# Designed miniproteins, single chains, continued (4), part 9

Each design is a single chain, and the fold is of that chain. pLDDT is the mean over its residues in the fold that is shown.

## One batch from the design tools (miniprotein)

Design m12300
Fold by ESMFold2-Fast:
Structure m12300 (fold): chain A 83 residues (1-83)
Amino acid sequence: MKIVDKVREMIKKGASLEEINKFILEELKKNPNDKQVTIDAFVALAEAVDYEIEQRKKEIEQLRKEHPDLTREEIVALLESKR
């Protein structure tokens, strides 16, 4: 299975960006001279980052609706504190 397909499954299972990055790095270490693996790894990283950005945007929108008097910077700080 391609790295991108495995990363998509990890995203569906709720894996963190840190876990996805670790997985991609291990696959690159196993196949350092494989151009296709390198390309798949970069595509997978882009998709994982896009997914995190989308989730963060949804969380920011929700917090903004709950706290309309807060600035964007305060909302981001609140989101980071939720851990």
Scores: mean pLDDT 76

Design m12301
Fold by ESMFold2-Fast:
Structure m12301 (fold): chain A 57 residues (1-57)
Amino acid sequence: SETELLKRLAEKELSPYAKEYLETGDEEALKKFAEELNISVEEAKRRLEQAKEILES
């Protein structure tokens, strides 16, 4: 469901790699996060930006 997907994104945004990227902009952290989710770096960045918007609103 939509709610389950948003919850999962929020939980992944709180992962060590996601948090590192949001704090420092470290591309290696973004790459590790993308690898963890088995998605592209571009998709990982898009999801983190969406999760950040939701969590910070």
Scores: mean pLDDT 69

Design m12302
Fold by ESMFold2-Fast:
Structure m12302 (fold): chain A 97 residues (1-97)
Amino acid sequence: SAAEAKRHFEEAARHAREAARAARAGDAEAAREHLLEALKHFNKGVDLAPEVPVEKILRVIGLALRALGALLDGDYEAAAEAAEELARELEEIKEEV
């Protein structure tokens, strides 16, 4: 249902924001775990809302990969910025469902 999809996108955005906070705190493990949880909730949301455009799905995946790549490079500021952009994209998707 639309309500269930919205809940999953809301949880995905929340985890993306938590990933940004963890990255700024230098906690790469917590940031990674929150990014994975954001992607899990996003996947469940998309499964329930097939009307989400493929371009937006690819943007979410790209932002998550950018955040993960920055964590691997030890660039916690870049990881936090990518995670914050991910949260904004997820909130926009939630508004469209």
Scores: mean pLDDT 90

Design m12303
Fold by ESMFold2-Fast:
Structure m12303 (fold): chain A 60 residues (1-60)
Amino acid sequence: MAALAEELIEEAVKKVREALKEGKLKAAEVLKEYIGKMHDAGVSPEDIRKMLERAGEIVK
């Protein structure tokens, strides 16, 4: 569902930004958790990739 995918992408990016304040390892852990959540929710690979691109810009 487009709305669910968009919501999860925004939530993941926000949580990764928050976790990065605690360190890169915590940010990577949160990112991995959201990949799993999106996959389990049936989100498309394209939307998961969009989330990874946006979060990757933060974590680098």
Scores: mean pLDDT 79

Design m12304
Fold by ESMFold2-Fast:
Structure m12304 (fold): chain A 71 residues (1-71)
Amino acid sequence: LEEELEKLKKELEQDPDDYRAWRRLGAILAKQGNYDLAIEYLRKALELDPDNKVTQALLAKIEQLKQEAEA
């Protein structure tokens, strides 16, 4: 997990417009229970590709998981 996070951050330093890297970061952080940071990175992915249905669905899912965790 840490190796994948470091690799993705390095890739984003070289290509900050890689929406797939932002989406992967969000997914990993969500698996770790860090929903706030996951949502932030998924929103960045949507800013780069706003019509991406996969990223939209993932963001909605993580927002729901955050609400359930806060309940």
Scores: mean pLDDT 79

Design m12305
Fold by ESMFold2-Fast:
Structure m12305 (fold): chain A 57 residues (1-57)
Amino acid sequence: GERGIELAARDLGVSRETVEKAVELIEQGKIDEAAKLLGITRRQALGVYEAARLLAP
């Protein structure tokens, strides 16, 4: 959710919109594209996605 996206953006030094775009890419099965966008590994990108989903209110 909102908090997970905000924390990921802060930790990665990217905009909130960039994290939201990466989450959309992962939901489309484009995990490698999301990892590339965030400048992190595929496994870390999946962790960002899980945080964004599980920290939903």
Scores: mean pLDDT 76

Design m12306
Fold by ESMFold2-Fast:
Structure m12306 (fold): chain A 69 residues (1-69)
Amino acid sequence: SAKEKLRELILRLIGLKLRKIGLEEDIRRLQAQGSSPENQARIAALQAEIARLEEEIARIEREIEKLEA
């Protein structure tokens, strides 16, 4: 049903947003350690992972909007 699908999407969205917060915290920690090439590479990798999560979040948010309309 639309109600069950909406619930599933909302729970998945919450999980993805929590994952994104964790990655943002990891970046802040690495930034505090300094600007070594190794830290810059790790930050870049985490930023790429955040970008992928943001794409998935946006996709799910669009599906939720369609179901609520």
Scores: mean pLDDT 88

Design m12307
Fold by ESMFold2-Fast:
Structure m12307 (fold): chain A 71 residues (1-71)
Amino acid sequence: SPIDKAIELIKEALKLPGVTKEARLLLNRAIYYLKQGKVDEAIKLIEEALSLTDNPEVQKLLREAIELLRS
């Protein structure tokens, strides 16, 4: 499902360097909401985490997750 793929992309991003403690908390909360089917709430948290990171690889994975969730 798009939700399961998005969760995998977020977990990949969490393994990369440059994810701040604040961004990590937001992304873990987004995974929690995705598991509950709260897609819109999860997207908002992922977008907030995007604003807190300068790592282009993290940004790519998180943008890919958002695109899957909007499709």
Scores: mean pLDDT 88

Design m12308
Fold by ESMFold2-Fast:
Structure m12308 (fold): chain A 75 residues (1-75)
Amino acid sequence: SSAEEEADRVMAETGRRLKEAIAAGASREELLAIYREGIARLEELHARTTDPAVARHIRTYILLLEHEARRLEAE
């Protein structure tokens, strides 16, 4: 679905931005901002989707980014 494709694109973009930021020596705060932006975009997609399977897929991505952000905050 288009929502699933958009979710996959958000994840790819978030991952790319994180990789580039880490290579550039970005601060923890800058990395956390990238995670928060990705989560916000996925939450907007989740709110707009009515397909339960796609909604579950998007929610899994949100939980993954939230988990990685928490790990970064704990370091």
Scores: mean pLDDT 89

Design m12309
Fold by ESMFold2-Fast:
Structure m12309 (fold): chain A 67 residues (1-67)
Amino acid sequence: MDEEKGLKAGKLFTERIKAGASPEEAAKATIEELGLAPSPERQAILQEIAEKLRAIGDEFQAELDAR
């Protein structure tokens, strides 16, 4: 089901962001790896999610660096 692919996409996307990929690179690579057709709307949504996750990750990293 698409739900299973969505969960897998989320995990792959998060792992790529943690590995230092840009939001755009992570979104594109995740779409390609799952065999999903790339679309501007899908990529934009993933990019927005990636930017939010990166902001959260940056705050978390700053907290770790402060300890």
Scores: mean pLDDT 67

Design m12310
Fold by ESMFold2-Fast:
Structure m12310 (fold): chain A 62 residues (1-62)
Amino acid sequence: SRAEEAIARAREALAAGDAVGAGRYATLAHIQASEAGDEALKAEAVRVGAEAGRLGREQGLS
């Protein structure tokens, strides 16, 4: 699904140390999961977004 693809891209961004990219993809995944009515993917997008936020704070981006 579109949401699954966005989550995969968010995880790739996290692995690359790209907190901003990861956050953007996590937000996109959350929107797409909400449109699909997929609560499990929505929850995963929130989790990935939280990881992106944590990475951003570690990098001094907050």
Scores: mean pLDDT 85

Design m12311
Fold by ESMFold2-Fast:
Structure m12311 (fold): chain A 62 residues (1-62)
Amino acid sequence: ADELVRQAMRALGEGDYEKAREYATQALKLDPDNRKAQAVLAQALYGLGRDEEAARLLELAT
């Protein structure tokens, strides 16, 4: 999980929102309670224009 979160954060920093979404999703499959992975996934979804999915994810995390 930790390595996938690091890869997702790197992809976010590079503006590669699709890769950030992919890595964060994989991290959450291994650890659904990983708050950092949820936050990275939400930011990636916003970057992709998938605002409804990002908002829903944050609602479930809260």
Scores: mean pLDDT 76

Design m12312
Fold by ESMFold2-Fast:
Structure m12312 (fold): chain A 68 residues (1-68)
Amino acid sequence: GAAYAAARAAAELRIESAKAEAAYAGVTDVKGSFEVTEDYAVVTVETSLGSGSTLLTAAQGAAALAAV
């Protein structure tokens, strides 16, 4: 549904932002993954410098997409 698509697109945007930040720092070994439900997405970014996860609610994902 629309909420799932919004959460997924927000997760993909987060991964792209992380890749851009890593590339600016000279790091190209970036792995992004995400898991999406109708209520939220969990985005994990892994690099040689470390890893981190971010929780995005479907509402936050929809708001982020509306801002793009």
Scores: mean pLDDT 63

Design m12313
Fold by ESMFold2-Fast:
Structure m12313 (fold): chain A 58 residues (1-58)
Amino acid sequence: TERQRVVLDARYALDKTALDIELELGKLTPEQYEEGLRELERDYERELAELAAAEAAS
């Protein structure tokens, strides 16, 4: 649903901001930060696909 998409988008933005903060605090190396961003993007795309599949299964 549109609401589920808005929640996904908001969570993606929040998780990215958390990675940015951890990088600035020195808790992540640049390489770990880039890997974290790739994983976050993969998770986001997976959840978008799950929403699309749920709609198609209706």
Scores: mean pLDDT 80

Design m12314
Fold by ESMFold2-Fast:
Structure m12314 (fold): chain A 55 residues (1-55)
Amino acid sequence: SAREEIYELGKKIGQSTDLAERRKLVEEAYEIGKKAGISEKEVEELLKRGALEGA
């Protein structure tokens, strides 16, 4: 699902120390969220949850 994809991108962000990679993953997550009708707030919450689990 789109929410699962965003969560997995968050996990990758948590595992990455490359600022450019992290920025790209954030952009991809917001694009997925926009296409799926998910709010920016929910995208941010999913990314944060994934990043915490990925660290």
Scores: mean pLDDT 83

Design m12315
Fold by ESMFold2-Fast:
Structure m12315 (fold): chain A 74 residues (1-74)
Amino acid sequence: MEKAKELLRKALEAISAGDIETAIKHLREAKELLKEDEEASRLLELAIELLEKEPDDEVARAMAVMAITVVLKS
C-alpha cells in the first residue's frame, strides 16, 4: 500500500506540472500494485482513461485527481 500511495502522490505532482504522460505511467504502476483492491483498481482505471482521452480538459483532469485522492485516502 505505501509504495502505491507514493506512486499516487507522484501522479498528482505530475498532473499539477502538466506532465500527463508521467502521471499515467505512475497511475498504471499503482493500479498493478493495487490489483487485488477492486474499488481502487476501478478508480485508478477511470483516472487513467480520463487523462488519456481528454488530457487538456480541466474538468476531466479534476475528476481524475478526485478519483486518485479517494484511493490515496483509503
Scores: mean pLDDT 82

Design m12316
Fold by ESMFold2-Fast:
Structure m12316 (fold): chain A 55 residues (1-55)
Amino acid sequence: SPEEELRLEMQNELSRRVAAYVAANPDASLAEVQKKAREIEEELEKKYKEKLEEA
């Protein structure tokens, strides 16, 4: 379904952005990585929520 495809896209984008953050910040603690992941997830949630409502 379109909703499932959008969710998978969001999760893939989240994973890639977190991986990029870790690569750019190799000395970041697990707590810092988790905090950044939550911030990215919130941004993506807002972005894809509008698309999910239109799907």
Scores: mean pLDDT 80

Design m12317
Fold by ESMFold2-Fast:
Structure m12317 (fold): chain A 60 residues (1-60)
Amino acid sequence: TVTIVVKVSNPEKAKEAAEELEKQNPDLEVKVEGDTVTITTTLGVSAAIGFALKVIGESL
């Protein structure tokens, strides 16, 4: 299990991206608290980094 925590500039967009990714990936758990996004997955580090970058990109 891998957990990545990132801070985002637009929490509203980050939350939308996180919810969409979680719907598409059942092995993924995404928690959004304020400007902080916590991504937890059993898929490994590369997958976790990919999901984190997707959320950050959607938050710009």
Scores: mean pLDDT 78

Design m12318
Fold by ESMFold2-Fast:
Structure m12318 (fold): chain A 73 residues (1-73)
Amino acid sequence: MSELTRELLEERRERLEEAELLINSGNEEEKKKGLLELAEIYEELARRLEEAGDLEGAEIAKKMAEKYKELAE
């Protein structure tokens, strides 16, 4: 990952950890909520990377967001 991607993910570490706990909770509704939160985090990351000119990182983040949305369906 680029240095900027790592920094942006570190800023969102608490949200990522909360989403992971929801996904591993054993409750389907909470799992879906956690997956949608991950998708939102990666959508935010993609926007920030585009603003910074990291188009490759932004594209990867968009793909991750889409994957998590698909898993939540």
Scores: mean pLDDT 81

Design m12319
Fold by ESMFold2-Fast:
Structure m12319 (fold): chain A 117 residues (1-117)
Amino acid sequence: MESELIRKLAEAIVTLDEDKLRDILVNELGVSEAEANRIIDLIKEGKTKEFLAELLRILRDYFGVPRTERSDVEEAERFLELYRKHYAELRKEKPDLPDHQIRVEAFERAIRELLAE
């Protein structure tokens, strides 16, 4: 699993950098520009769970990880549970890190743990 790709993706999402997120989706993950724009619109419209489900499907396909038997809603909810868990643990383990770095690292850990299930 490519650590640099997941980190760049986490940074783009945590900062809501639409241009960077589109660049990663199209040029690194092989998503069409039209599909990337549709996915970005989901998060802009506050459809966070739908956004996460689409993103996780793309990442599973990209890394050759088997698709989940969970529904899109269940997959997104599982990711958010893992994200909150890792955020809380990182806050305790690394109290000297800035909040932005904790959020990025929590997102990376959540993706890695979910894709290993």
Scores: mean pLDDT 84

Design m12320
Fold by ESMFold2-Fast:
Structure m12320 (fold): chain A 62 residues (1-62)
Amino acid sequence: SIEEIVEMFKRRVPLEEILKLAEEHGLIDPSLPREMKIAELVRLLLEEGVPAEEILEHIDSE
């Protein structure tokens, strides 16, 4: 579920693992380029109320 994705993000799980779970849940199309998958993940996190600053901090830490 999207709630599981948000929880993984808050626990600072590696971005690649979060993307894989989102693909498995059908939230992201697995055929998309990595940049598009990241963009979709960011959109989903923002829609769930995760602050943009926290999203950028996590991505920048990779």
Scores: mean pLDDT 79

Design m12321
Fold by ESMFold2-Fast:
Structure m12321 (fold): chain A 103 residues (1-103)
Amino acid sequence: NLKEKIEKFKELLEEEKKKFPDESDIVRMSGAYLRYKNPDKEFSLEEMRKFAGELVDEFVDIHGKVPTEKQMIAFIIAKILDLDPSLAGSDEGAEKILKLVDL
């Protein structure tokens, strides 16, 4: 159920925003995604940063270019929601993904 996935992601993202207010959105979203995949585990800021780097590397492998912040945020959201992450490779596709989660 897409709605349940969106609500769970938003809950986790708000928790990460409260824990790491001075961190980048990409790192906080990567942390939320780690916790979404591993609900019984806790992650350090260093582990979240490492995972964010791995997600950027995956984007580059798929699209052959460095992502914009908007494209990277949409890519992470697409992975959490089990959408096709290739859609995040364009500003148009990224915008559609961001609108789906009201971001």
Scores: mean pLDDT 83

Design m12322
Fold by ESMFold2-Fast:
Structure m12322 (fold): chain A 62 residues (1-62)
Amino acid sequence: MFEVGDIARAIQDYTAQRPGELSVKKGDELLVVDVVNDEVVAAMQLRTGEIGLVPKSALEKI
């Protein structure tokens, strides 16, 4: 579903639960920089430039 270079939007607020995770707010736009596994991407938050792991369930592909 997600690929490197995709733009994603957060569909809900997510607070980082583990080291290396990124907190996002609903409506935030992110660049997918790596597809880690079936559940998680590494993404750059476009508003802040921060990079971290985000669950795919919190995101939609634009």
Scores: mean pLDDT 83

Design m12323
Fold by ESMFold2-Fast:
Structure m12323 (fold): chain A 82 residues (1-82)
Amino acid sequence: MSPREQLTLAQLAAVELLRAAGDEPVPLERLVEEVARRTGVSRATARRAVDLLVAAGVAEETEVGEERLVRLVPPEEIKPPG
């Protein structure tokens, strides 16, 4: 499997896991672990996939206390850059 294919699978798995969580944020480390487990990619690749989803505005990263949480951006909360 190419690095690009691994990254794409990790991104798709992250989106599915976040959808399954609904409106509830998922701890970043837990999300990375679950993505790696489901896809067989490394944790580093899984984390890169999550970082790319956040950079693309598909997911958001929020700090709650000392924890980093990730959730999908619902369509209703997507603000166009402007």
Scores: mean pLDDT 77

Design m12324
Fold by ESMFold2-Fast:
Order: structure tokens, then sequence, then C-alpha cells
Structure m12324 (fold): chain A 93 residues (1-93)
């Protein structure tokens, strides 16, 4: 539906900003894409978008937003908990 189309548009914007090194903006677009994928009922695509947001925010130095995005990914797909633990350990060095 409309949420899926909006999510795809936001995901592509996130990819564009990431390629330009604009990681905070990329994270914001990826996070918004995740929200729209959730509203469309696609939990797997939502989790993937949230993981992309977490990585982008981490690269921007916004650890709070990175961890919030990671939490959103796990809430969408609980099986990602182990991957989320690894991401946090990597973030702590």
Amino acid sequence: GSHMKKADELLEKGKQYEKEGKYDEAGTFYSQAGNHYLQAGDKEKAAEAYLNAARAYFKSGDLVKAMQALDNAVKAVPELLEEAIEFREEAYR
C-alpha cells in the first residue's frame, strides 16, 4: 500500500545520503523507512531499515540514536537480538 511505497522512497533517500557521507541524515531516512515498513506489516524490511539506521547513526557518532534504532530492529524481529549484542560490543570496541 501507500506505506510500502513511502518506505521504499525513504530507504532510497537514506542510501543516497549515506553515499554522500551524510550519516545522520541517512540514519533519519532509514529510521523513517523502518516505521513505514512496520505500518505496511513487513517486519523483516522494517528491521533491515532500522539496522541500516543504527549503522548510519553509529558512523555519525550519535550512539543514542544508533542504540534506539537497534532496539527498534530487535522489537520488529526478536531473532536479531544476538546480532544486536554483537553490534553493541563492536560499538564499545
Scores: mean pLDDT 86

Design m12325
Fold by ESMFold2-Fast:
Structure m12325 (fold): chain A 50 residues (1-50)
Amino acid sequence: LIDEEGFTENMLKAGFKTKEELKNFDTSDPSQLPLSLRGKETELKKIAEK
């Protein structure tokens, strides 16, 4: 799981420049994420929506 302290680092690893981009990410297309973040799409969106 991804905690809030790691949010910015995880967002950058996913290739997103802003929380808004991550928030609008389509979780049905995980191929857009690095392998290390696949399967964590819902957690990333939940953090971005804060």
Scores: mean pLDDT 60

Design m12326
Fold by ESMFold2-Fast:
Structure m12326 (fold): chain A 78 residues (1-78)
Amino acid sequence: EEPPRLELSLDRVRITNLDALREAAAQHPDSLAAHIVEVAAEMGKDELTLDEVIERLRAMGREAHADTLRAQFELARA
């Protein structure tokens, strides 16, 4: 059984075992991770580009999470 993981790289997000990760994220529904998992589930994808996630978060009215995600990726690149 593959452990649930949410992985952030320079320009994309990868989710391992989406169903298990959704169940775990449901315990913390207001977290950035929970919202990223929600985006992946709604789009039916386990690998998304950073831009896809940010645009979808903004479309869902979660602009603060979109800004946080962008800033975290910029820090990882530094």
Scores: mean pLDDT 69

Design m12327
Fold by ESMFold2-Fast:
Structure m12327 (fold): chain A 103 residues (1-103)
Amino acid sequence: MTVTQSPASVTAKEGETVTITGTLSKPSTSIAWLFQKPGEPPQVLILNNSTRVPGVSSRFSGSGTENSVLTISNAKKEDSGVYYRVDYSGEAVSGQGTTLTVV
C-alpha cells in the first residue's frame, strides 16, 4: 500500500474552503484522515472516506474512495496543523502530510 497526498502545504484565509487529496494505491476500508497540531498527539477526524468522528466539527467532510478528498469549509485559525491520510489495514502507512496555515 502507498498513500500520497496533495498539496504538501496550503495557506488559507479564515472563512475559505480548503481541499486536501489523498490517493491510495489500492482500495481499503481501514483508512482515516488524521489531524495533528504541533506538539500534540494526532486525532482522528474522518473514519473510512466519509464518516465524521463524533465531536468533530461539521466543517470537516470526507468524500471519494482511492482518490479521497478532505474538505474543510469556513476555515478557522484553530484548523492550522498537519493533516494525514492513513491506511491501517496491515502495518500503518501514512501519506507525507499536508500542512495547513490559516491566516
Scores: mean pLDDT 82

Design m12328
Fold by ESMFold2-Fast:
Structure m12328 (fold): chain A 67 residues (1-67)
Amino acid sequence: MAQELLDEAAEYLRKAAEESRKRGDVETAQKFETLADGLRTLAPRVDEEAAQGMLEASKQAAEKALA
């Protein structure tokens, strides 16, 4: 379901936000938290293919920010 994919994407973004905050990067943490909250509201408006793309993008963004 699209909701499950978006919830997983939001989890990646929330983990990136938590790690950014622990590193003192509050601005990046706030951006990831905002994106995670936004994804959760999209479930009724996106199909599973779009949700899968958002999950992949969220994983890449989290990996890039934490590298």
Scores: mean pLDDT 78

Design m12329
Fold by ESMFold2-Fast:
Structure m12329 (fold): chain A 70 residues (1-70)
Amino acid sequence: MKSVEELYKEALKIIEESVKKYGKLTEEDLKKVQELANEIEELAEKDPSTEKLAQKLLEELSKKIKKELE
């Protein structure tokens, strides 16, 4: 099982590679990022000690996704 930090780093890498290759976050890569974000949410729900970290990382992901889609 991956940690919330590992899932966040994977999502960032997908966004960065998508932008590097295509100049924007592609629909296919966005789906992968959304799947990772859902996994972060599930982990935070199961483990309250990670809840604050997961909230912060999900906020940062949301901001980056919005920026790369606009």
Scores: mean pLDDT 81

Design m12330
Fold by ESMFold2-Fast:
Structure m12330 (fold): chain A 70 residues (1-70)
Amino acid sequence: SREDQVAFLAGKLVASGKLGEETARRIARAIVDLHEEHGSRAPTAAEVAERAGVSRETARRALAALREQS
């Protein structure tokens, strides 16, 4: 489900040690929602930052952490 996917991604972001649970959950939800809206296209840091309400730097670091944990 969408909520399971959000929880999974948020867990990965928290495990990176660089993000708090609430910020990780907002970023995870933004990524899942953008993926549903745009299909298979990977969201940009700018799109994630706008949707999650975080800085572009925070979004960029979160996306980098997820790539490293593949």
Scores: mean pLDDT 80

Design m12332
Fold by ESMFold2-Fast:
Structure m12332 (fold): chain A 66 residues (1-66)
Amino acid sequence: SLREEAERLLEEAERLGVLAVLQGHEDIAKQAGKLLQEAKRLLDEGGDVEKALELAREAKRILETA
């Protein structure tokens, strides 16, 4: 399901965010963190799962290019 994919991507991106901070890429981690926080809010509030998935994908993409 889209929810399961969004949750998986959130988990992966959170791990990448920790690594980015440890590597000194704090600005990238903060940018991705804002997207992840919004994605979590949407999932927690029963909002737009498709938008949450898009935000999680964008966060992971940003972190992978750091």
Scores: mean pLDDT 83

Design m12333
Fold by ESMFold2-Fast:
Structure m12333 (fold): chain A 70 residues (1-70)
Amino acid sequence: GSSIRKKLLELIGRILSIIGEIEDKRREIEELKKNPTEESEKRIKELEEEIKRLEKEKKELMKELKSLPK
């Protein structure tokens, strides 16, 4: 079986990856807001929905991380 340490590292790695994706999408939203167009407004909405999904996944992974025995 995998060690508790390996599971912790895998969960942390996934959480960090999701945080990176959220930050990338937030940065893209800020950039799009500098030059607002109809197309950029649509893209912002898409990015906001993707961020919501990623935030939910992050919360689930964080709960899993906290449930692991130390």
Scores: mean pLDDT 83

Design m12334
Fold by ESMFold2-Fast:
Structure m12334 (fold): chain A 66 residues (1-66)
Amino acid sequence: GPAEDAAAGAAAGAGHAGDAEASKRAGQLMITASRKGNTEGALKAGEAGRAGDAAASAQLAMEAGK
């Protein structure tokens, strides 16, 4: 519900703040993957990032960008 969605958003924000450089890199790679037309791969990378796994998010974004 809305409280769970707010908590998930706060957790994602806290993860992003704690690992800012990895999150920036993952975001850049997701943009690159999306520009190459692999939107599904970019979305998968985004899901990993929201789970607080910036390294997995970056790896998935790199694969999507190929």
Scores: mean pLDDT 60

Design m12335
Fold by ESMFold2-Fast:
Structure m12335 (fold): chain A 80 residues (1-80)
Amino acid sequence: SVEEELERLRKEAIERAKKVIEDGKKQNMPKSELLLKLGEISAELIRRVDEIAKRTGNVELAEKYRLETLKEIDKLIKEY
């Protein structure tokens, strides 16, 4: 289903963001480099969610998953 596809993308993006943050902590990564890597994850999420919206017509559902996922990533950034 479209919901399962969007939920998979959401989980993948959040897991990638968490790994970047944990690796950043271990390596004492500059915040600027951390933000660049997290920005790449967010950009890929936006692109892939847009592709699902265009393919399926479920624009409102896709936008909900995009916003909720980006909000979770932003929360992780603020805790760094």
Scores: mean pLDDT 86

Design m12336
Fold by ESMFold2-Fast:
Structure m12336 (fold): chain A 60 residues (1-60)
Amino acid sequence: EPSLDELVKEAKANLTPEQQEELDKILAEFGERLLQATSPEERDRVLAEAKEKIREILKS
């Protein structure tokens, strides 16, 4: 699967300004969750969830 960074770059290139604001909200929320993650397993789950949310925006 593509990395989070790759998905973010692809999204920013193809999104409307409204969708970019939604992406920024997701990145802020999941960035904070990643900082609070106490294990590599938790970090992987947070990253997977973030990727899924970004893909939902891309499908819109």
Scores: mean pLDDT 78

Design m12337
Fold by ESMFold2-Fast:
Structure m12337 (fold): chain A 99 residues (1-99)
Amino acid sequence: KVQELLKKALEYTKKALDYLRKAEEMSGDPEQAEKFREKARKYIKEAGKYLAEAMKLGSPEVARLLDKALSHLARANDPETGIEAAEEAIKLVEEALKK
């Protein structure tokens, strides 16, 4: 249910973070770095789908946390802030799972 959707969102956000870190590691190879960023964007999109669905079913408190998580996921598409934004989104989803 809501917890299952949040677990999937967390899984995809962690996959996105992994690819963003790989892109940073490959900063000396722009083509390879961009391929990893493309994979990260795909996982960001999937995570966003699960967060949006969880917001519809969750309490107002959970929905507020997930709205913030979605904002951070959007920022994760920016190469300058991507890793930090994905990490913050993970923390917010983990907090929502504790509710």
Scores: mean pLDDT 85

